Designed miniproteins, single chains, continued (5). Designs and how they scored, part 24

Each design is a single chain, and the fold is of that chain. pLDDT is the mean over its residues in the fold that is shown.

## One batch from the design tools (miniprotein)

Design m16808
Fold by ESMFold2-Fast:
Structure m16808 (fold): chain A 98 residues (1-98)
Amino acid sequence: LTPEILELGQQMKDILDNAFKLRDDYGDSETYSIIVRGVNRVGVAVADGDLDAAEAAVDETKAQLQARMPSLNPKAQSLVQDILAQLDRLREAARRVV
């Protein structure tokens, strides 16, 4: 594996680890599902060599998370803000691989 592919995989793992906390610590399975689907879409798009699809998957996931933000408790909001920043880093990692 190239360093760029390893970096992409690490960014995906870090996002999913935070998503698991939303499900397991805060009981928010719906926000967790949005994040998992988004990260999987990025992975599929990168595997297909489709940068436009990868960036669209990040932007759609961010929009869905931002729309949910007002309904979350403050600790879950903080974790989702961390995930939003991680999604931006995932976009940059995808650009380096594709």
Scores: mean pLDDT 87

Design m16809
Fold by ESMFold2-Fast:
Structure m16809 (fold): chain A 77 residues (1-77)
Amino acid sequence: AVSAEVLDVKVEKEGDKAKVTITLRVTNTSDQPVHATITVTVEVEVDGKKIKVTFDIEVSLPAGASVYVTVTKEVKI
């Protein structure tokens, strides 16, 4: 199995856009290598407006391994 934990969410407003950066810890809890796509949706508040941002993250992990992944998306507000 693959477990993902959101460790940090940063939001920066740039004009009419929000720059959303997430940091994840992804762990392969199985005894075999895994290749997986992890979908993470975070809700952030920018300029009094709630925005949902979805990230699709591909990982390949050896058995029992963990990795830190940082991903940034720009969304229009």
Scores: mean pLDDT 84

Design m16810
Fold by ESMFold2-Fast:
Structure m16810 (fold): chain A 63 residues (1-63)
Amino acid sequence: MTEEQAVEAARNAIRALAKGRNPDGALESLREIKHLLTPEQRERLIAEAEKAGVEDAVRILRE
C-alpha cells in the first residue's frame, strides 16, 4: 500500500464512521492504516475527523 492509498483508505474509514457504516470494521481499518501514515498525514486526518465529529477516529489516530 502506498502512502497515497493509506491516506485515501483512512479518509474512507472516517467517512464511514461519520455515516454510522460498519463502525467496528472502520475502526479496525484505521488501526491497521495509522502505522503507514506519516506524522503530518496523521495530524491532517485528525483535523478531518474532528471536523466530522468522529471522536473514535481521533482517539485511534492519536494513539
Scores: mean pLDDT 80

Design m16811
Fold by ESMFold2-Fast:
Structure m16811 (fold): chain A 67 residues (1-67)
Amino acid sequence: GSAYDTVLGAAVAELSELGVDPARARELLERATRGEISARELAEALGISQKTASSMIRALRAAKAAE
């Protein structure tokens, strides 16, 4: 899915600029998008705010639904 891949790539790039490993960011964002981990767990694992984690998960779910 082009929309999902674009949003995921943008989120991974943003997290990479914050010092997060791109491979780890991608794996955890995809797991969170599937509901396997919560926004809180994603935030704790990546060292970001819950607001940022929740925003990224919502954007990814919206992009996936638009496919």
Scores: mean pLDDT 87

Design m16812
Fold by ESMFold2-Fast:
Structure m16812 (fold): chain A 75 residues (1-75)
Amino acid sequence: DAEVERLAAQLRAAGAAASAALRAGDFETAKHHMDEVWRLAGRLVRLGAVDLAEALLREVATQVNEAKREYEAAQ
């Protein structure tokens, strides 16, 4: 499904942008991108792509947690 693939790609891009912002200490930008991640995940769930949305959210959570640890270690 082209729409599911497009939303998945957008969600991954938003997660990557949130992680980059966290590494830079830009918490407001990171929050904005995480809000987009949750909005896109909700759209995937409504399209019936529940397992994909869950997998992508775990992928983003891992990336965000790594970025947070890197930022905290640099303090």
Scores: mean pLDDT 89

Design m16813
Fold by ESMFold2-Fast:
Structure m16813 (fold): chain A 89 residues (1-89)
Amino acid sequence: EEERRKLLREQHKEAAELGLPSAIGDVAALLGMSVEEVVEKYTPEEIARLAVKAGKYDAAIDIYRDVLGLPLEEAQAKVEEIKRELEKE
């Protein structure tokens, strides 16, 4: 868990240094929270699910790939699975 939180923070810092958006930064902005608050309150899986609910599919894919270690195809399949679950609700 701590390693995954560290990875989320590192991704955000790297993106900020390059002037690029980060997956976690997009979710934090959507929730009206800081990146640190999101990382402390939610698991990486919960953050990815929140990104899907918000229509931030690329952000969710990035979290599954870079933080949770899934290959691209599996990350895309996971996002599609969550989209179907949200449609059913």
Scores: mean pLDDT 74

Design m16814
Fold by ESMFold2-Fast:
Structure m16814 (fold): chain A 93 residues (1-93)
Amino acid sequence: MSPVVKELKAEIKKIIDDAEKRAGELSKTELVNYFLKKLNEVIDKYMEKLTPEERKKVKEAFDKILQVLDEYLEGKITPEEAFKKIKEIVDEL
């Protein structure tokens, strides 16, 4: 795994941990908006440093994360289950 992808994964995991700590204090919509804002800021920062192949993998992971967040907003999964699934997606990078 490239050093750039390792750094990106570490920054995303920090965002997940911060969002998990806030899950009890925020509404579902506020939690998702907070998480997506932080995630987009980090991804945008790293996209220019990634190869085309790595960018494709990051975009595929982002799309999977959006699906998990949609399930959470629909009330199909708990915040704990949502963040567990997101961590699994990020670990596959």
Scores: mean pLDDT 86

Design m16815
Fold by ESMFold2-Fast:
Structure m16815 (fold): chain A 62 residues (1-62)
Amino acid sequence: GSMEARRRAERAIAALRAALADGDRSTLLVGLKELQRLLPEAPEDLRPEMEAAIAEGRAALA
């Protein structure tokens, strides 16, 4: 993907990680939806990291 797509994916991962650390369930839910939406368009090499972040986010909301 483009550098812009990579940067967006990286920022989305960082935002989700910050929400996880902060215990902000509302922001976590929003970040989870954003990562799920970005996943199909994400660079292939970032997909495992995005999938791991999504799994962690889902676990925190369970």
Scores: mean pLDDT 82

Design m16816
Fold by ESMFold2-Fast:
Structure m16816 (fold): chain A 98 residues (1-98)
Amino acid sequence: MGEELVEEVKKLAEEEGIAKGVRYATRKFEEEGASPETLTAALGALLKILAERKDLSEEEKKETLEEAERLAKLLEEKDPSAREAVAAARAIAWQASS
């Protein structure tokens, strides 16, 4: 389960953009109850991809920021134990805003 989510978010980020990868992770959390550990791994992979990108458009940065902030807020509201996943989502938001 965890490995499948990480691979799918990586694929979406490379093919459709990082914001789509974050949105997919959000959907897996809301609809399928993806664990905080699995979300942390998936978001960590997205953060690595984002940090290595040098050609992000301002629109892609904005969309990534919005999706990452939405996921961080949702995780804080629904699962207080998801501290590492929240930190990873906030790191994506920070990187996208830079």
Scores: mean pLDDT 81

Design m16817
Fold by ESMFold2-Fast:
Structure m16817 (fold): chain A 75 residues (1-75)
Amino acid sequence: GDSLKSRADSIYGGMISTLTDRATEARAAGDDDLARVTEEGRQDLLSEKQSIHDLVDNGDLASAQARVDAAEARQ
């Protein structure tokens, strides 16, 4: 199970970091709409990552693997 959590952390961590930087840039530019949409996307990624962790913790490794594979394919 730990490998699936580690892969989820790597995949989502990179995307979350990128959106954090983009939200900061948007706020600095005064683009509140872009900052809001970017922050909503960041929160969605955090929720997706947590869902994979929850599946691993509950022993649903097949569903966790499917979600990790789908996330990796999106990169």
Scores: mean pLDDT 84

Design m16818
Fold by ESMFold2-Fast:
Structure m16818 (fold): chain A 94 residues (1-94)
Amino acid sequence: STVPSQMLSFIETDDKTPMSEKDQKLAKLLSEYGVTVGDASQAQMQGVLKKIEEALEKDYETLVFSTTYKDGPPVITGGVTREQAKKIIEEVKK
């Protein structure tokens, strides 16, 4: 059995623009997959989505990510499997 490939992603921003309704739906789905979502910005949520798309394109088995505001504590923290990432992208397209 080959060791599954894992992508690590760290997102830092000082952009505090509130999440859109679409970002809030994505946050709910991420929380259902065990991701901790705090007081996230639109930039953090869209950053996570972009990294999910990148992990799928590069065929990683898992993606682990953390987001922070500049010099702040973690805001979004967790991971998704390839299968969860596929479901996230399908839901976002609806």
Scores: mean pLDDT 83

Design m16819
Fold by ESMFold2-Fast:
Structure m16819 (fold): chain A 101 residues (1-101)
Amino acid sequence: MAPSEEELEAMREALRQTIESNFSPEEAKVALELAETLPEELWPLFLDLLLLIKKMIEEGKSREEILEEVRQYLDDEKLSQEVKNLLLEAAERFLDAYEKL
């Protein structure tokens, strides 16, 4: 169901506030730019992935270990291959940007 303009703006604001409270300003900017490349219906799953990635980075996990955990998480969610590919690509792009910070 397509949200109203007011509901969509509220969803964007909630996403922005959650990302900004959990990430640095530079990380938050990348995360928000990547979210805008995804359908709004995927924003909750994308946020969960970002929080999972941040936890694994804080635990000292390698890029390869992080991407493997992301793949397992997406498989547990029983998503279509197209949706899994979109979220995995967004996760990889976030890690690429994080490694440059």
Scores: mean pLDDT 79

Design m16820
Fold by ESMFold2-Fast:
Structure m16820 (fold): chain A 97 residues (1-97)
Amino acid sequence: MKSLSKTVKVGDATVRIEGLAAEGKAVLRVTLSGFTPEQLEKVKEGLRKLAAELGARFGYHGDEFFLEITGLKSVEEAYEALQKAADGVIEVAREAV
């Protein structure tokens, strides 16, 4: 099992990403702070589209979002998927600000 943790500033807002890569799956938790309600709606829509592109399950509660990618063959493949998803999350957040 491999983990990933990133905190990125996007304007005055902050994106915290915590991820776990295991055999068969990658799970990403995204916590947003400092976003306006309008920016949060843009992020939600962007993350929903990103999840569809990645074949991932998408969920959210308030400022916390989850992406789960399954069907991965190794921890290494899961970690690569995790890194790609994290980069996509950061791009979605940057486009919302």
Scores: mean pLDDT 85

Design m16821
Fold by ESMFold2-Fast:
Structure m16821 (fold): chain A 99 residues (1-99)
Amino acid sequence: SMAEQARVLEELAELAERAAELARELAENPSKEKEEELKETLLEILRLSSKVEDREFVLKVIGLVLRILGAMLDKDYAAAAETAEELAELARRAAEEAA
């Protein structure tokens, strides 16, 4: 239903905003604990995105998550933070449009 999609998109936007916060904190002070929390948050974003009907949006989310993970592997936490912010903005716009 439209109401279920709106709830899923809102939850995804909240998780994406949390990922951006964690990525920003990692860029300022790298820590294994925050890196693991960011990875767990990104996996939850991917799990939740599987419930979203907009396939174009889902592919964009997957692409951004993979870019964040790639930046983390390179220890480029600044690039991870910038991409996580892009993900948060994308997810928030989708949630607002669905409401």
Scores: mean pLDDT 89

Design m16822
Fold by ESMFold2-Fast:
Structure m16822 (fold): chain A 60 residues (1-60)
Amino acid sequence: KKQELLDAVNELGLKMSELEPEERRRGAQRLADIHREYEKTKNYDEAIERVKELLAELEK
C-alpha cells in the first residue's frame, strides 16, 4: 500500500509537469490537502483514492 501511494503520487507529479502553471498550483494545493488528511488518519487506502481522483480530474 505504501508503494501504491508513492506510485500514484509519482504519476500525478508527471501529469502536473505537463499542466499550465496555474493548474499545477491548484493541483499542488489539493495534493497538500490530501497529505494533511493522511497525516491525521494514516489511512493509505483513502490517500491513494484521493490521489487517483485528482489525477483523473487533471486528465479531463
Scores: mean pLDDT 78

Design m16823
Fold by ESMFold2-Fast:
Structure m16823 (fold): chain A 67 residues (1-67)
Amino acid sequence: DEIEEIKAKIKALLEKSTVLSERQKQDAIAAIDTEDIVVLRVIYRELERAGLKETAELVRKLIELVE
């Protein structure tokens, strides 16, 4: 399933990140698991601002697939 593959990739990139706090990672994972589009859009902007372009692009793809 493409959605599940993208979710797994985002979670792996979040786990490897040294820029994000544990709280930011937890909030992102919760939004991914619940497909909370409103929160995912907030996370997308935060990842873009943090310079995590690959992770942000995957979050954007996830939003497109679940809408």
Scores: mean pLDDT 85

Design m16824
Fold by ESMFold2-Fast:
Structure m16824 (fold): chain A 97 residues (1-97)
Amino acid sequence: MEEIARGAKQLAVWAERSTDPRAPEIAELLRKASEAAKEGNYEEAIKYFQRALDLALESGDRRGAALVYELLSQIYEAMGKKEEADKYREKALELMR
């Protein structure tokens, strides 16, 4: 339950260490997603993760994008949306090959 929030916070710290100009915006979005997930507001957390994901993909950050897909998978699983969770997990694996 606390795992998704912790994962998002850890990913935000990792993004801050990036030399990409979008890294500060990605880190802020991941912190907001972590806060929303901690509050159980999964719909809001998903919105922040989707924005962070778009920026990571635009910057060519395949590892960061894969980690965001993994966090999205965990949120959808927590919401009982097994098919969406499996889809996002598959996307994460595709990027980490």
Scores: mean pLDDT 78

Design m16825
Fold by ESMFold2-Fast:
Structure m16825 (fold): chain A 85 residues (1-85)
Amino acid sequence: SDAAKLAEMTEKAIAALRELAANPEELRAGAAEAEANADELSALSPTMYAAFRAAVASLDLPEEERERRFEELARALAEAVLAAS
């Protein structure tokens, strides 16, 4: 089921975002690298590029709002990956 695949991918993406949030310097460095290669990343995946920017912005949110935002980002990333596969 595509719904089951989306749920699995979303859970994996949430776990990855939480690991990145545990190392905010690495997330910010990754976002800076993405910004430096924005044209290539936006051409390959506008959703991935937007997710990097939104993830960095979410680091400044209260923990509850940050988790909710990560769930939203993870779902968007999972949908983009499944659409591209």
Scores: mean pLDDT 71

Design m16826
Fold by ESMFold2-Fast:
Structure m16826 (fold): chain A 95 residues (1-95)
Amino acid sequence: GHMEEEKKKLKEFIERLTERLRRLTERLRANPVLSPEERAALWAELEELGREFEEHRDKIIEALKNPTPEIKKLLEELHRVAGETQRLAAEKLVP
């Protein structure tokens, strides 16, 4: 039904967002000295990911009310990766 399709799309979104954050985190770790162009590009990507997350925030909150073990694990991993990305971005992208 509609709810099953929405759950599938939410799972795919969480997995995609987590993978994009992992790639961004690896680029932040691999480049101890970022050029101004690289810094601007990474910041722009981080802002885009934050916007996409906010667009799905209500559905994520709804899923947290009665999460399946799979969704719970995906959200815990997203939270962990997002925290690491935020920490590294604060260190490397903020003056």
Scores: mean pLDDT 80

Design m16827
Fold by ESMFold2-Fast:
Structure m16827 (fold): chain A 68 residues (1-68)
Amino acid sequence: MREYELGELLRLVAEDPAFDAALAGTDLTREDILALAALVDAGEAVGRALPPVVHDYIVAHAEALFAR
């Protein structure tokens, strides 16, 4: 399995329709997560921590996100 870059992982999270339920409890939108992915790809988010909702979603859904 390929090692995912952070920007790619953020796009996988944003593309998951189940992530809408996690976002509904926050001030973040799918567009905010895609904007963060773009900043990561541009190298501008190198020192930033992930929002807790994104981190928790990745931990809870790691198997599905890393599936083939």
Scores: mean pLDDT 67

Design m16828
Fold by ESMFold2-Fast:
Structure m16828 (fold): chain A 64 residues (1-64)
Amino acid sequence: MEARIRRALAEAGLSQALLAQVTGVPVDDLRGGFRALERATGVSVEELLANPSHLLAHLHEVQR
């Protein structure tokens, strides 16, 4: 997993288990990083890495 992707995930306070539950993607697949999330959610990894706070706001809206 690319170091930048791992760091962005941690900085955003996201857990792989939570994302797996929301997207329906198995936790093992999420270990591949945001590329797996990109395929599941349709949000590009480049966009997620560029704006981590934007990612948090977007996921917060989806969770509600």
Scores: mean pLDDT 55

Design m16829
Fold by ESMFold2-Fast:
Structure m16829 (fold): chain A 94 residues (1-94)
Amino acid sequence: SAELEAILAEALALGGELARHLASQGKFDEAQAVEDLGVRSLLLFHEARAAGDEAGARAVLREFLETLRRVAEKENLSDVAARADALLARLDAL
């Protein structure tokens, strides 16, 4: 669905912002882990969508967003955490 792809695009953008923040704090391994998760989530999402597995695509997005929220909370980035929660709410409304 167009909405699932929109949520993915916004989640990837959020992950990129989080990774840049982590790198700016000298947390290069944590920044790379977030970037790697984004790449894996993108690949798994498209694989699930190509297979017609909408539930699998939603599960990939949920896991990615929940991880971004946890990392943001650990880093005390309340705005990033709130944006992840808003994307999770949009995903759950589908």
Scores: mean pLDDT 91

Design m16830
Fold by ESMFold2-Fast:
Structure m16830 (fold): chain A 88 residues (1-88)
Amino acid sequence: DEEEKKKLEELLAFYKEMAAKATKAHQAGDEQRLKEIIAEFYGKVAGITMEDIEKLIATKDERERKELEQEILEKLKPFVELMKKIKE
């Protein structure tokens, strides 16, 4: 379906744009901006928020950290499938 293909191309374009912005922020040493860009990207693609990322970073308990990491990975599964389709 052409509409589905266009949606995939739009998401790929968004990914490339966000990756370029993240690279610039990293080169400038702007950690706060880099976090904002990453959170915006994952929020748009997988519904992961800055709060989710900060909670993961703040968690010192290994078991709790692994559980939070697994939740984030589950949210990313649709994006991984999307990227797989774009590569082909």
Scores: mean pLDDT 69

Design m16831
Fold by ESMFold2-Fast:
Structure m16831 (fold): chain A 72 residues (1-72)
Amino acid sequence: SAELEALIARMEQIDAELQQKLAAGEITQQQYRQVMDQLIALGRAAVQALEAGDYATAQQHLAQMDQLVAEA
């Protein structure tokens, strides 16, 4: 679905940004892994909500992913 494709694209963009920060020494390998583990968990929850047609819950998880990245 378009929503799932958009979620995958967003997660790939976030991973690329975090990898750039890691390469620049702005975050540690441990911080990168911790943030990615949280993003993967939120992404899985968002996919499950989208598959169930629960757009409100999916939107909440996406907002939490965006906040987590902004705080990293």
Scores: mean pLDDT 80

Design m16832
Fold by ESMFold2-Fast:
Structure m16832 (fold): chain A 89 residues (1-89)
Amino acid sequence: MMPSAEELAERIRETVERHARLLLENARARAEAAGIELTEERLAELREFLEREIEPAKREALRLAEEDPEAVAESIAAAEARLAAIEAE
């Protein structure tokens, strides 16, 4: 019933990856709509920025999964549902 720490870690990793992908897609779409060209250098910089910003939150989520797996499971399930709704559009 309760997910294992390994299962929670995998779900956290997948959710973080999906969120980062959606943020990059949204940034590209908004730039295109505004007539702004995102160079490969700019996209690489944005990717590095997102990875740097996301890594501390990912580490904290993994740590909390060891201390309070139930709360983390609920939080990640809510994030998964939000991402699925966005991806369905």
Scores: mean pLDDT 76

Design m16833
Fold by ESMFold2-Fast:
Structure m16833 (fold): chain A 90 residues (1-90)
Amino acid sequence: MYKRMTMREFAREHVKPGKEEEAILFLSGAYAYSWKDLPLPKREYELWEAMFNGELDADQLSELSEKLFGQRISRRVAQEALDFIAEIRR
């Protein structure tokens, strides 16, 4: 379910206290960090929500990235993302 929230609000709900800035930097990348105070777009919200719920493996994350953005991330990149999230999530 899509919820209207900023990157910072998403990080606050899903990430360990004190890890919110690390999460925002990782999820937004250097390119999109300035947009952290804008509402999170629906596609980004759907991807991040799925990554943070702990139910996806790397293959499923790769498939979801292709479905939402039209471009498939590699299994390696997907696994690195999930490993990082596992370290910072509540």
Scores: mean pLDDT 73

Design m16834
Fold by ESMFold2-Fast:
Structure m16834 (fold): chain A 93 residues (1-93)
Amino acid sequence: MELTSEEALEKLKEYVAAGKRVGVVAPEIVAPAVEEGLKALGIDAEVIAVKEPLTREEAVELAKRVMEEKGLDVVLAIVPEGSDYRVLLIERE
């Protein structure tokens, strides 16, 4: 599922409120801003920084791997798309 940044934030709040374990995969360049923003909003989610830009396929693979390794219920993956970023929602199957 592909989300805008605002839609992703609302989904993140919903999952955290439901007691789900949430992770965010973000490019290293934006990861500190994501961590600060989540803390400012009182959202306790695990942020995983990646050094290189991920394709959508790579982001889905990484999200599934970290969900299994860290016991997360859902991962939001921030991926570059042109001059903007898109958020992919990956849920445990």
Scores: mean pLDDT 76

Design m16835
Fold by ESMFold2-Fast:
Structure m16835 (fold): chain A 72 residues (1-72)
Amino acid sequence: MTPRDALRDLAESAKSEGLSPREAALTFATGKPVTDEEIRRRLTREEYRKAVERIGKLLGVDPSEVVDALRK
């Protein structure tokens, strides 16, 4: 499995759950079942950036590729 395959799977999961790019990034980075309302209350640009960076490290891809994959 390539890092790009992992990104594709992540993006498909986010779309199937109806998550925004920010919600998807935080949910994946934390690995915790949180409500959409709670996720939205915690969303800042800094937190989103850190979540994207963490996902990039976990998948071995550049953070910009994570952002592009989640955006749809």
Scores: mean pLDDT 66

Design m16836
Fold by ESMFold2-Fast:
Structure m16836 (fold): chain A 80 residues (1-80)
Amino acid sequence: MKVEVEVEVEEGEDYLKVTVTAKIGDKEVVIERLVPRDLSEAGADNVVAGIAGELKAEGVPEEAVKKAERELREKLREAL
């Protein structure tokens, strides 16, 4: 069974729109967050941790969650 996780960060004027899409067989999980552009490093860590927890709760495998966390941290750091 293929597990695919996509992380997108869209830059808005005052906010970043974060979208994480996980596909596990026939199941699709979409998590969206709006985060302020003045988000602190601790705030960014909390956003990543919250999304990771939600992915785990939805049954996304730990390895895919860790990959998504890393990609999300990199994209948020680039956008902020």
Scores: mean pLDDT 80

Design m16837
Fold by ESMFold2-Fast:
Structure m16837 (fold): chain A 70 residues (1-70)
Amino acid sequence: MEEEIQRMIAEHRAAIAQAEEQGLTPQQLLDLAERLGEAMLRLVKETGVLDEEEVKEFVARQLEQLRAAL
């Protein structure tokens, strides 16, 4: 369980970093992060592997931190 959560988090962060290297604007990076978070929540709902509320809280916190950094 922890390994799967850590993998999803790492992939999410890696995708944002790659998009930044490709020259996306801060606003586009925020939109991408939001979409990736929605995809993660969708997967959690379908598989039932993780607690949906905990994943929602994690995604919301990540978006807030990213928004504050922009």
Scores: mean pLDDT 70

Design m16838
Fold by ESMFold2-Fast:
Structure m16838 (fold): chain A 109 residues (1-109)
Amino acid sequence: KPLTPEEVEEAVEAFRKHLEKQYDKEIAKLTSPEAKEALREFYEARVEYVRAQLELQAGNPDARSRLVEALRKMAEAAEKLAKVSTDPETQERYRRLAEAYRAMAEALA
């Protein structure tokens, strides 16, 4: 069943409100401006990714290119989070996430 444009907007807003609560908790733990900005970019990219997925399910022909763009933005944000992280395990986790998102974007392009 294809989603209507209104249903897509409702679902995206619900997801944004959910992420906003998680974002507020995570951002409060960070002290560096660079780390805060990287986290903000990552959350914004996640919202764009969900919107693109829902638009694709709704049959929007432009959604595929937007999904690829959102995955690339998530990869960039994950690389930035890896760069600002001080823990080697956390750095490696974000680096692998960035590689995974780029691979997904290439597969969909």
Scores: mean pLDDT 81

Design m16839
Fold by ESMFold2-Fast:
Structure m16839 (fold): chain A 66 residues (1-66)
Amino acid sequence: MVLPSEAALRVGELARQAIAAARAGNTDAMDKYLEELKKVLLEAGHDEEFAESTVKVVRRAAQEAA
């Protein structure tokens, strides 16, 4: 059974914060949460391509929610 990792939980929280910031019109806060999300993914051992792709998906969702 695959247990949720600390990194996965943090990525989810950062994604939620980025979307909330975008909905509030705080694009600077959104960008900071997305930068932290990328760092968490890289520290967890994901490659740059996966981290960049994940950030783009979350950014798109945040922009569509705003």
Scores: mean pLDDT 79

Design m16840
Fold by ESMFold2-Fast:
Structure m16840 (fold): chain A 65 residues (1-65)
Amino acid sequence: TFTAPLPIVRVVVRDADGRVVDELTLPEPRLSYTVQLGEGGTYTVTLHLADGSTVTVTVDFPALP
C-alpha cells in the first residue's frame, strides 16, 4: 500500500528493466493505493498526484516459497 500527501489520480508500475507492467488511471482520486503484483522482483511505482506532481517509490517484493 502506497500513501501520498495529495490525492493520487494515476499509477504506473515498472519492472526492474523499466518496462510498464501496470498502468491505471484511478476513477476516484485517493491518498492511498494498494498494488497487486503477480511475481517477486523490484518494481518502480510512479504516482501521479492531483496537482500534476509525481512521486516515485521503489518496491522490492521477495518471491514466496
Scores: mean pLDDT 68

Design m16841
Fold by ESMFold2-Fast:
Structure m16841 (fold): chain A 109 residues (1-109)
Amino acid sequence: PLPPEAEFVQTLPDSELEDPEVREKSLNDVIEKILELGRKYGMEEKAQELAELIKKNDVKHLRLAVERGAPEAAERVLDFLIEALKNKESKDEVFEVDGARAVASVTVE
């Protein structure tokens, strides 16, 4: 389960079960939340890179959650997802950085 103080939780639903219009809205919502997280913690460039990678890849599922006030955990999650998408890998991991927890999960075709 996610940490009870998770600041940002976003799940991109299964693309096989989504109407294309619903999928597009969900994708845009995920991207906006990622950009918001980047602005909050001074990681706008990493957030923008992740957003671009999400748009360019066949991302079926994406989830990320970060404990409130944990910039190091947020950076670790962004770096993990960026590397996974650059390598076109489906991966999931739970992070602990300076006592704060975060989770990242991505599924690509």
Scores: mean pLDDT 73

Design m16842
Fold by ESMFold2-Fast:
Structure m16842 (fold): chain A 61 residues (1-61)
Amino acid sequence: SSIVQSAQDLAQEIQQSPLLTPELALQLEQDLENLESPDTEKQVAAILSIIGIQEDLKLLQ
């Protein structure tokens, strides 16, 4: 899915952020694992979580 690919690309960009805390990094690793799940609900939850981490990093600037 193009949406899953976009979420993976976004996650890679987030991993390069100097503002990424160990807690957010652990959440991101879980989300990346869930993006590879055959469960559509887990994939959707992972996409929303990755977007949430990006928004959190914007607020920490």
Scores: mean pLDDT 84

